# Designed miniproteins, single chains, continued (2), part 93

Each design is a single chain, and the fold is of that chain. pLDDT is the mean over its residues in the fold that is shown.

## One batch from the design tools (miniprotein)

Design m7426
Fold by ESMFold2-Fast:
Structure m7426 (fold): chain A 61 residues (1-61)
Amino acid sequence: KEEEAEKLRDEAHRAMNQGDLETAAKLYEQALELHPSPTVRFALAAVYEALGEKEKAAEIR
């Protein structure tokens, strides 16, 4: 499961490079569900802030 979460994180990074913040957020959410990680939580919070979803970012940390 950890390895699958890592692949989802890589896909999220790819989406970020394309400027697709909505897809990146979904992929990071899936990665976090499979394997809780402070690094993934931080990345997801940053994506939410970039989307203007400050309340969601605050809930994640």
Scores: mean pLDDT 77

Design m7427
Fold by ESMFold2-Fast:
Structure m7427 (fold): chain A 97 residues (1-97)
Amino acid sequence: GSHMEADEELARQIGRELWDRVADTSVRILAEVLEKYGTLEKAIEELKKRGINPVIVLDLAYDAYLERPDRFDELVTPEQREKLLPAMREVHEKLRG
């Protein structure tokens, strides 16, 4: 193969790995802060204190749920799922409506 073909394959691999990391990280952060602070409202306040935009994290986590719902369910408890999904869906719809 040429150096150019190797660069194209690397770019595709990086893009896939970046999306997978962003998706997993968004879900894990929401699960972590929700578990630690107990309510969605307190979790959102904590994200803001960390300099994290909660709208972006909720939107990315919903994209992760839509792409791989089984993977999402591995990263959250049933109780976290019930609290997160309505808020994630609302944010996702508002950004696209």
Scores: mean pLDDT 81

Design m7428
Fold by ESMFold2-Fast:
Structure m7428 (fold): chain A 80 residues (1-80)
Amino acid sequence: VLSEEELKKIEESRKLLRESILNDPSMTEELMREVLSELFNVDPEELSGLSIEELLEKHDKIIDEYREKAKKKELEELLK
């Protein structure tokens, strides 16, 4: 499970990646697939056939899912 700080770094890396590789869309797609599979442990089969826009949307949803889990954990700690 990634910390919020790690998730923020990944989000910032995504934005920097889009800026620097915007001139080469194939590199952007390849790097996004690598980030999702390596850093977020997403099944490569799920990434197969996705466009760059779909890859970015999936990345954002994964970050949102981790943030939701972090919120739930905080609420459980408050209940103690």
Scores: mean pLDDT 67

Design m7429
Fold by ESMFold2-Fast:
Structure m7429 (fold): chain A 93 residues (1-93)
Amino acid sequence: VEEYVKKAREYLEEGKYEEAIKEAGKALLIDPENLEAWETLMEVYVKMGKPELVLELYKLMDEKNERTYENLVKAYELLGKYEKAKEFEELKK
């Protein structure tokens, strides 16, 4: 699982978003509760300018942490919903 998440993050850093999605998807097929794989997909969709997909991923996630909320803040900012972005910014510890 960790190897697929690592590859997904490397592709994300290189701007290879389709490859990043594929590798993160492989991690989630093995471990559907892998928080880092979900968060990597959220980061990819933020960078692709697809904030609505970030919101859909959030609904599917059982566990959430500070990085989850960071991605939600960015997604709401991309949607122009600045009040919602501030709410999640304040939820970060």
Scores: mean pLDDT 80

Design m7431
Fold by ESMFold2-Fast:
Structure m7431 (fold): chain A 110 residues (1-110)
Amino acid sequence: SPRLLSPEQIELLREIARLLLEEGSADSQRAAETLLETLERTNVVSEILQTLIRLTRESKDPVTQAVLAALARILTGERLSDAAVQALLDLGVSPRVVELLVRLGEEMQK
């Protein structure tokens, strides 16, 4: 059977996507809308990961690309290192989004 996201993991992904939709660039808003639509349709890790990889390639904004790439890495079982956290903050990713990315990485280890 495919690996499924827990309800907690799905809600963290939805919260990240909502922040990108509300606070992000036009590029972040388009990516967030597609991610939210995907999360309504599926909880399958591989399907969500395919969407994130596609959105990362389609995105032109470096901040949006960095958030989507971090989400994809987290879904493959990676935790964000302190260096990765600092790089996201230095690029201009909001501290709230970074906190949720770290929390998602921790929840993915359960």
Scores: mean pLDDT 88

Design m7432
Fold by ESMFold2-Fast:
Structure m7432 (fold): chain A 71 residues (1-71)
Amino acid sequence: SEEEIKELEERIEELEKRIEELEERIEELRERLETDKSPELREELLRLEIELGVLLVELGVLKTVLKKLKS
């Protein structure tokens, strides 16, 4: 239905915003790691990269569902 499509589009938009925030934080940490090779920063980067991976998979699933609903 049109309502289900709207709700899904809103969920996708919110998820894309979260992904953008994570990508920015990852870029910041990568820049810091150029000069600061602390294990704590490396661990933080790994955690954020894993979180980003999970959100990207979720985004892919939602976009696939949206495409099928629009068909």
Scores: mean pLDDT 86

Design m7433
Fold by ESMFold2-Fast:
Structure m7433 (fold): chain A 104 residues (1-104)
Amino acid sequence: SEIAAVAREGGDELVAAVERGEDASVAAYATGAAVAGAADEAVRPELLALAERARRAAEEMKVDPERGAERLTEEFLRMAEAVGSEELAAVFEETGARLREVLE
């Protein structure tokens, strides 16, 4: 579960950045890029494109926190689907739930 481990680490950094009121876009991209690096080379370009969408969703959170967090979670779940990992999907669902709690 190297891919799930890097997703948890990235998710922790992402949530911490949001809690501090910092720009989460770098952490969102870094999380997606780490997942891409741990994944099969065949799906890596798709995952990097999803990481860029995650970065943009995190930028949207500055203007519309609820919509941005929802979009960020959806892009991460698309990564889990591309990888075919239910463990990765569970990690990203947990990260999305933590983001919603912090943005209250």
Scores: mean pLDDT 87

Design m7434
Fold by ESMFold2-Fast:
Structure m7434 (fold): chain A 70 residues (1-70)
Amino acid sequence: SLEEAVLAHLGADPASLSEETREEILDLYFQATLYLAMAGAYRAAGDEEKAEEYRRKAEELERRMRELAA
């Protein structure tokens, strides 16, 4: 499943996490994925400032996911 793949990527043991924490991680993953897509779209449109802004937002969510998985 996507949840299992995301948790494996983070080095997390699914059995060590609550259902609520797994759901939060998955929600953050979808938000980060959307921000990366937006960054790509802005870059394609020539808006480098917005592209970098959304890339950094995605990196911040990825950091939070790693913290929750620890």
Scores: mean pLDDT 87

Design m7435
Fold by ESMFold2-Fast:
Structure m7435 (fold): chain A 59 residues (1-59)
Amino acid sequence: MREEYIKKAKELHGKLSEEKGVTPSEEELAKRLAEELGLSRGTARRIVREALEEVLKEN
């Protein structure tokens, strides 16, 4: 469950980054993730933060 949410956040980060050519904000990602998965904004924000930390470590 948690792993799937983090994976989805990483996919959204990549998609939005490529669409705009700029790194999306945490707020933008959290909003999109909340809409996509039916989560609260607070829950989505925590998931996005963890996903972004993993993305930054991979780069």
Scores: mean pLDDT 75

Design m7436
Fold by ESMFold2-Fast:
Structure m7436 (fold): chain A 82 residues (1-82)
Amino acid sequence: MSLAEEAEKLAEELLRLAREAEEAESLEELERLAREAEPIAKELGEKIIELREAGDFEAAEKAEEKLREALERLKRGVERLS
């Protein structure tokens, strides 16, 4: 797969976990989802840097927007259960 395709798949997986976190019914479930999301978010961050270094600023920006959305959804999950 291309670097952009790899970043897109990571972003989709991260968003899936973030959506589950928004619907989490317990703090324990939220913590599990957050732990699962952390390595994916780190890897996506690395791919965003690689995309920028390769000059693919469009793909990097799209991946950053999805990363931001996922982090916002995770924050909403925390706020909902607090």
Scores: mean pLDDT 84

Design m7437
Fold by ESMFold2-Fast:
Formats: structure tokens, sequence, C-alpha cells
Structure m7437 (fold): chain A 66 residues (1-66)
């Protein structure tokens, strides 16, 4: 079974692909920001960094739903 972190990383990478496909300057800024969060979580995987990634994913989803 994939871990919570593995699920969050997969979701974040899918959102980055969607943002990059949309290609507006705002989409590309959000994709870059989310990629930086992924890099930070992979460098220091903690419960706190996983929660931070989950919040970043939720914010991007809210943006895409608007």
Amino acid sequence: MPSRLEQLLAEARALIAELEARGTPEDLRLAKGLRQVIDEVEADPTEASELFLAHAIREVRAYLAS
C-alpha cells in the first residue's frame, strides 16, 4: 500500500503537470512553488512537512476550482 507521503507526492506531481499544461504565468508560478515544496519534503520528510505539502495541494486545488 502506498504511504500517505507517496500519495501526496503523486497528487502534487499530477497538479504540477496540470498547471504546466494550462501554461498561464500564474499556473507556472504555482507549479514552481509546488515543486519547491516537493523538494523540501523529499529533503526532510517529517509529519510537519507532509502536512505542509497537503495544505499546498489543497490551496492549488482551490485555485483550479475557481
Scores: mean pLDDT 85

Design m7438
Fold by ESMFold2-Fast:
Structure m7438 (fold): chain A 105 residues (1-105)
Amino acid sequence: MEEERRRREVQERLERLKKEYDAFIDAWSETVAALARRLGLTPEEAERLAQRFRDAMKNKDLDAVRAITDELAARVPDPALQEMLRSVPAVLEQIHAEIERLEAE
């Protein structure tokens, strides 16, 4: 009974974390698209950049995520937004590590 409860709790936590991860990817892809448009990119260029960012996050390509966030951070005048953008790769690394740990249980 305790082992079944632990497995259920781990599975429920994993499913919740995966849903939160999908929401994180969606929210940040939309943020990238909005920022790109604000920086003077066309809607098509902004959508293409957002798709590249989404794909990089889904593929765990942290170097590609970092390249996009660093480029956007360099172009935005808001220091708080610059710090938020530069923190995205580290947050993704933590989420990926937690998912992998829970999947191993």
Scores: mean pLDDT 82

Design m7439
Fold by ESMFold2-Fast:
Structure m7439 (fold): chain A 87 residues (1-87)
Amino acid sequence: ADEYLARGEELAAQGRLEEAAAEYERAIALDPSNLKAIYNLGLVLEKLGRLEEAKLYYLAVATSEKKTEEQKKLSEEAQARLDELTA
C-alpha cells in the first residue's frame, strides 16, 4: 500500500509531476482513505495548473475524518491551500 505513495513522493521531488500523479492515483485506488496520497495528488495537480481538480482533492482531505496527528496536519494544510486558491 505504501509503495505507490513512496514512488509518487520520489517522482514529485524530481519534478516528474505527471508520473507522481499516476502513482498517487494508484495509492488512492488501493486505499481511498489514504489522506496523504489524496493531499499529495492535490499538490501535484496544482503545480501542473490543474487548479479545479486540485481544489476537489484539497476539499476531500479538509472534510475527511481525522484519526491521527498526521491526518490533522494534512487537513489543516489542505484547508489552507483551498482557501488560497479560492481567494
Scores: mean pLDDT 84

Design m7440
Fold by ESMFold2-Fast:
Structure m7440 (fold): chain A 85 residues (1-85)
Amino acid sequence: SIEEYYEKPINEIIEEFKKKYGLSDRQRFLLAQLLAAIRNDAPKEKIDELYEKLVEEMKREGMSQEDIDDIKAFIDELRKLREKK
């Protein structure tokens, strides 16, 4: 469930996403920063900035829209779970 990902070590999530989506080094770095910002309750503006950077990098490197949408949905669910603590 999404609750497991809230508690899972970030490096384990990154390795899973690398295997599932074929993330580049830059995409993995940006995803790790975004996940850390969400977990540490960073300001919305900072999370939004990291989210946009990740999405633009995925588009720039030619990731499929389906994979981008799946990763976006995952991030949105984590953000909602954080707010509902």
Scores: mean pLDDT 82

Design m7441
Fold by ESMFold2-Fast:
Structure m7441 (fold): chain A 96 residues (1-96)
Amino acid sequence: SRREELERLAEALERVAEILETFPEENRLARLAAETARRMAELLRNEDLERALELDREFQERGAKLAEEERDTWTVPPAVLEEARARLKALAEELE
């Protein structure tokens, strides 16, 4: 059912948040991504898809700004972000 699919997606997002939370405290992009993933999971469980889509847009805007700022400070190597994305994709594939 749709509710079961949304629950599986929420569970996957929580697992991603756990991985991102293992990154150093100084990694603000990882912190923002983890917080967003947990909030997204909550919204999906409540079937609040409109707010979930809005949160995704907000994350894209804030994430892009942080990635630009972190590039200038060399706080987060691009390889770290690619690793996080690869783990996200693997978790999404496991749910299919």
Scores: mean pLDDT 73

Design m7442
Fold by ESMFold2-Fast:
Structure m7442 (fold): chain A 57 residues (1-57)
Amino acid sequence: RKEKMVEIVRKLYAENPEVTAEELKEAIAEELGIESVSDKELEEIAKELIIRLNEEL
């Protein structure tokens, strides 16, 4: 689950670096077929992605 979410967020950032947290939540929910993503789940994913992006940016 978490890996899948990180993959989705990473892909969205690659397509649109200005993507917002709200857009990320929507995209994850759509892609995984779930109703919504919690703020805490997104925050964990964002932290993981920030670490990876810090290597790129």
Scores: mean pLDDT 71

Design m7443
Fold by ESMFold2-Fast:
Structure m7443 (fold): chain A 58 residues (1-58)
Amino acid sequence: LEEIKEELYKKFADRLKKLSVDKANEFSAFIAELLNDKSLSKEEIIKKAEEKLKELEK
């Protein structure tokens, strides 16, 4: 779980820096919810995280 979280934040670091504080906090809350879902694979978590990030960038 920690490894997935670190990989997500590293992969999306440059995009996250461009978000407002409110949007960055919303992304962090979303990631916490994804990581609590034990049924999701690493690939599914990364995909859902990127979809949320794209939503927040608009």
Scores: mean pLDDT 78

Design m7444
Fold by ESMFold2-Fast:
Structure m7444 (fold): chain A 71 residues (1-71)
Amino acid sequence: MLSEVEAGLFRLADKDGDGYVTAEELRATLAELGMRYSDEEVRALIAQADRDGDGRIDEAELEALLAETRE
């Protein structure tokens, strides 16, 4: 199930409110939280979560990615 913290991260990254997060938005949000990821690392995370291959992830895909990284 989705956690409040993970939903909060998605809302913070989704700055235009379109329901999708790009690699650039995710990288910027992670940097604001003190997490340093390279563009290549963020793109790899997006590619792992992006099941449709459009270069964007929705809230459910981000939650699945964060859940997988915990274990």
Scores: mean pLDDT 67

Design m7445
Fold by ESMFold2-Fast:
Structure m7445 (fold): chain A 74 residues (1-74)
Amino acid sequence: MLRKLNISEEVEKKVKEIVEEVLKKSKNLGQAKKELVERIKELAKEEGLSEEQTRQLISYAFELLDKKFEEEQK
């Protein structure tokens, strides 16, 4: 999905790592989502991503977070 927006595989991998880290450190889903948005925005700024790419990256990160949260909840 992200590759359709010319987001690099390296950036996609970094997003997955951020999701894993945020999930492990956060005590609840709300805190995790807040932390995730802040970290993804910083990553997007560092990588010079457009506003559209940043929004898609946040959406992708939320999908990953929700999926991993459900998996860790049993």
Scores: mean pLDDT 75

Design m7446
Fold by ESMFold2-Fast:
Structure m7446 (fold): chain A 90 residues (1-90)
Amino acid sequence: SRFSREEIERGVQLLLELGIPREVLRDSLDAALNDGYISTVMPLIGVPEEEIERRRAERFVSELESKGYTLPDDLPPLLALEAARYLASQ
């Protein structure tokens, strides 16, 4: 993973401190992970996994912003995505 466990746990804390409901986090994560272009087309045309992961993070943040939530500058999109995945896996 690009992030340490400690970084992911900090990301989780920051997401929870924003007051984002777990349902909103799950729905936003699901939208990012099930984006057909990102998950199907980008791998088929040879986009590297690091780039695909960056696009998933951007989609995740965009979904949160569309629901009225803005991430702080100390929570980068890739860390927010990894933190949301960690929360969903518990």
Scores: mean pLDDT 84

Design m7447
Fold by ESMFold2-Fast:
Structure m7447 (fold): chain A 85 residues (1-85)
Amino acid sequence: GEELIKKARDALNQGNYEEAVKFAEEAIKKLGEDNPEALSILARAYLGLGKYDEAEKWARKALEVDPTNYDAHLALFLAEAEKLL
């Protein structure tokens, strides 16, 4: 479970957004939809893919679990900004 979060973060840091989505989704499946780190990585990965509606959806879910999550706030802000451009 937690090792999948690390793989998702590593993929995200390398700009491998499709792999980041896969590892984050596997982490969510194993740990549940209440893990804010996995949810925020998924949101940022969708942002990297230009999938702004998905990025916004998962960022909002992460903030429901942890309202202070920086990655989720960043992903939500950037996804909403891109949808307005």
Scores: mean pLDDT 84

Design m7448
Fold by ESMFold2-Fast:
Structure m7448 (fold): chain A 69 residues (1-69)
Amino acid sequence: GKEELIKEAEELLEKARELREEARRLREEAAKTEDEEERRRLELEAEILEGLALIYEGVANLLLKKAGV
């Protein structure tokens, strides 16, 4: 029912938040790195996690819309 869709959306949003927090840490690490190769690697990893978070947020928004929220 509606409550189940909302709960699933909340769980996906929590996972997205965790991914964004991890991406933030990787970007902080990249900013401290003197090695250009390592910096690029950390920035790419952060970008991938941010992309995955966006997908989770999109799915959550669709679930909330179906629940009428």
Scores: mean pLDDT 89

Design m7449
Fold by ESMFold2-Fast:
Structure m7449 (fold): chain A 89 residues (1-89)
Amino acid sequence: MEFVKEAERLEAEGKLVEAAEAYKRAGEEYEKRGDYESAGRAYERAARLLAEVKGEDHPEAQEAREKALELFIEDGVRKLVEAVEKVLA
C-alpha cells in the first residue's frame, strides 16, 4: 500500500528516524480509514525503529508502542464483538 512505501524506502536507506516518522504518518492514515490492524503494525514498526536509534526507554519509542497496543486492542475488540454478534444472531 502507498502509505508505507515511503517508510519502507527510508528504512532500506538506513534513515531510521525518517522511516519511523513515515510509518507514524501511514498509521494515522490507516486509523482514519478504520484499518486498526494496519495502523497498529505501522506504529509498531515506528516504535521499533525509534527504540533502535534512541533506546527502548525513550518517550517517542514508548508513545509509538503504546499507540500500536491501543490500535491492536481496538481491532481485537471489534473482531470479538463481530464474532459474538454472529453467534447470537
Scores: mean pLDDT 81

Design m7450
Fold by ESMFold2-Fast:
Structure m7450 (fold): chain A 84 residues (1-84)
Amino acid sequence: MELWKVTLLGTDSGPQTIVLEVLKKEGNRVEGVIVEASPGSALQSLVGKRVLAEITPLRNGFASLTLTVEGHPTIRGLAFIEKL
């Protein structure tokens, strides 16, 4: 099982974290399931949902991120990604 911890930066509530179970990788595109989210964040409603992530790597674990979840507005921003 491949798990990635993704910390979304620059949210009004401060940093918000998800843990993504990676099911498929194809270049900068990742399909997975959100298995955990920061307590009290809007992202908790996404736990158990399939996600499509488009990740443009930057430096030192930072990336530009686009998250697409069915029935949710697209999430875009800067993220810090830790491969667990």
Scores: mean pLDDT 78

Design m7451
Fold by ESMFold2-Fast:
Structure m7451 (fold): chain A 92 residues (1-92)
Amino acid sequence: HMTLEELLEEFRAEVEKMVADPNLTPEEFIRRVVELFRRGLEALDAIGATPEEKQRFLMEFFRLVDEAAEKLGLTDEQRDRLYAELSRVLQG
């Protein structure tokens, strides 16, 4: 069984790998982060995450994404699009 801690570590590693990729475009970053978020929500359901664990995942995921977006130099318009797409995934 994957734990929440293992899931968070895997996601942190994937985002760090994206930030380190010199060929990654902002559009590709947004696409990959949105897919990663969808996979994370599915994984939380699969492990039977508590409401507290789901909240912790969301807080850590958004913090990680904010840091990555800043490091990659995303524009305000690109960040707005990213969060709009993440919100759509969260709402179903």
Scores: mean pLDDT 85

Design m7452
Fold by ESMFold2-Fast:
Structure m7452 (fold): chain A 87 residues (1-87)
Amino acid sequence: MEAEKLLEEGKKLLEEGKYEEAIEKFKKAAEIEPTAEIYTNLGEAYLKMGKYEEALEYYKKAFDLDTTNKKAGENGKKALIKLIESK
């Protein structure tokens, strides 16, 4: 199965609120082809689940692959703020 197909399936699950299933699809996509977009979507799924530590780690991975990824930077900052507030 192609990484792009898994990424699109994961995005659909994410929009449906099926965060754990979306994470499964994104992780499989990352095993085939790790991209900034896949890691950004992993970060978003973890952020929506309230798993701020995991969200921040994946946004950092996305930013390391593409430093122009504004969504990863913005949502990474949001995850960091939530992590600090939750402690």
Scores: mean pLDDT 79

Design m7453
Fold by ESMFold2-Fast:
Structure m7453 (fold): chain A 55 residues (1-55)
Amino acid sequence: MLSPRERLERLIAELEARGYTGLARFLRENAPSMSDEGLAAAVEVVEALLAQRDA
């Protein structure tokens, strides 16, 4: 997962696996409309959200 797009796709799958299906669908729906900058920002937000769990 080197590109922001690939990283976001992986994170969407992880969100679905963890039961955050609504958020995952929202991100998947909006990904085609996002710029590369927007994709990178989305990756950072999702990673921060998952990191906050500290599980």
Scores: mean pLDDT 76

Design m7454
Fold by ESMFold2-Fast:
Structure m7454 (fold): chain A 68 residues (1-68)
Amino acid sequence: GPAEELAAAEAYLKSLPYVKVERVGDKTIRATVTGNVTQLIGTVLRLIGDFPALEVKLKGNEITITAK
């Protein structure tokens, strides 16, 4: 469900050395990508593809992920 996908997405993002992860609320995480644009786009596409129960929003190099 959305909570399990959020936990899995958080674990995935924390595994990436170019991503800083912050829990912003019970259903929301914020990921700041410090890498290049290819790493940013790759991370966003992975999140959208692998975690369909999550809402993914991109603003600059900052990704906001919310459980639906």
Scores: mean pLDDT 85

Design m7455
Fold by ESMFold2-Fast:
Structure m7455 (fold): chain A 69 residues (1-69)
Amino acid sequence: SEEELKKLVKEYEEKIKKDPNNAWAYFNLGAVYDALGEREKAIEYYKKALEIDPNFEVAKRALADLEAR
């Protein structure tokens, strides 16, 4: 549900707060925002994941797919 997705946003935000270099947490937060229909936020967080890990292939593909929409 949308409510469950919003709860996941808070959980991944907490993970990022505890470990700001957690590329996987940024990627997951981007995916949650994409599921919520928040395209701009999803793009922002996928880009942050790639800033931390430039070889993060799944994040690169997710970003490319979103930018093609």
Scores: mean pLDDT 87

Design m7457
Fold by ESMFold2-Fast:
Structure m7457 (fold): chain A 60 residues (1-60)
Amino acid sequence: SDAELRALAEKYGLTLAQVRGALQLLQDGFSREEVVQLLMRESGLSREQAEALVDELEAL
């Protein structure tokens, strides 16, 4: 839901669009590692933050 994605955006210091983009990539079949690398490169997250966000998105 939008409320869950908005909460993750606030938690990780990202925009809602960035969190939605990451979820969309996972839904489109991109690997966990590809999404982690993209989050680090485009959103400035550390590896551990990017992995934690991907874990939370996969748990939705």
Scores: mean pLDDT 87

Design m7458
Fold by ESMFold2-Fast:
Structure m7458 (fold): chain A 57 residues (1-57)
Amino acid sequence: EELRKKLLEAIGKVLRAIGDLYEAELRGKPEEEIAELEKKVEEARAELDALAAELDA
């Protein structure tokens, strides 16, 4: 049950990070800020992938 909640939270975190990145690109934010947001997306995806692997095990 807890793992399922963490998985849903991780999915939501990935979606929000992607949304933030797209908004920043649309608003013409500096490349440095875009790079930091891209890193956050990758970090959120890594967290989701780790949780998905734990669920498969």
Scores: mean pLDDT 81

Design m7460
Fold by ESMFold2-Fast:
Structure m7460 (fold): chain A 73 residues (1-73)
Amino acid sequence: MARGAAGRPEDVAPLIAGLKDPDPEVRVQSAVELGAIGRLAGDAAITPLEEAMKDPDPEVRVAARYALDKIRA
């Protein structure tokens, strides 16, 4: 089993929830971690990250763009 790897697929659901956190630092961290997981985050992460690219915080938008590049490759 692929256990113990950084950016585990089982972390995807809480990271997607983190993209809607009221704290912009949590939203940035959630997007960065989804990018670190990459393709294993799956299509379920794509729409939340596309919405994060419309976030009022420019750091969240940059992190979401990075994550989408890694996931949708």
Scores: mean pLDDT 75

Design m7461
Fold by ESMFold2-Fast:
Structure m7461 (fold): chain A 61 residues (1-61)
Amino acid sequence: SSVEELARQVAELLRQAEEGKISREEAMRRIQELLASHGVEVSLDASYDEIQRALVRLALA
């Protein structure tokens, strides 16, 4: 129901990591928790492309 909001939250976390406001590790941990709450598992070592693919799968489901 909130895939668009989830995508915005993930994009914001990735942006903050790219700007150095948070670590990549912290961003990935938060992204993992957000995606898990929607039934999707990603590793902490997942690439940004893998995260984007997970969001696309949720949007198409």
Scores: mean pLDDT 79

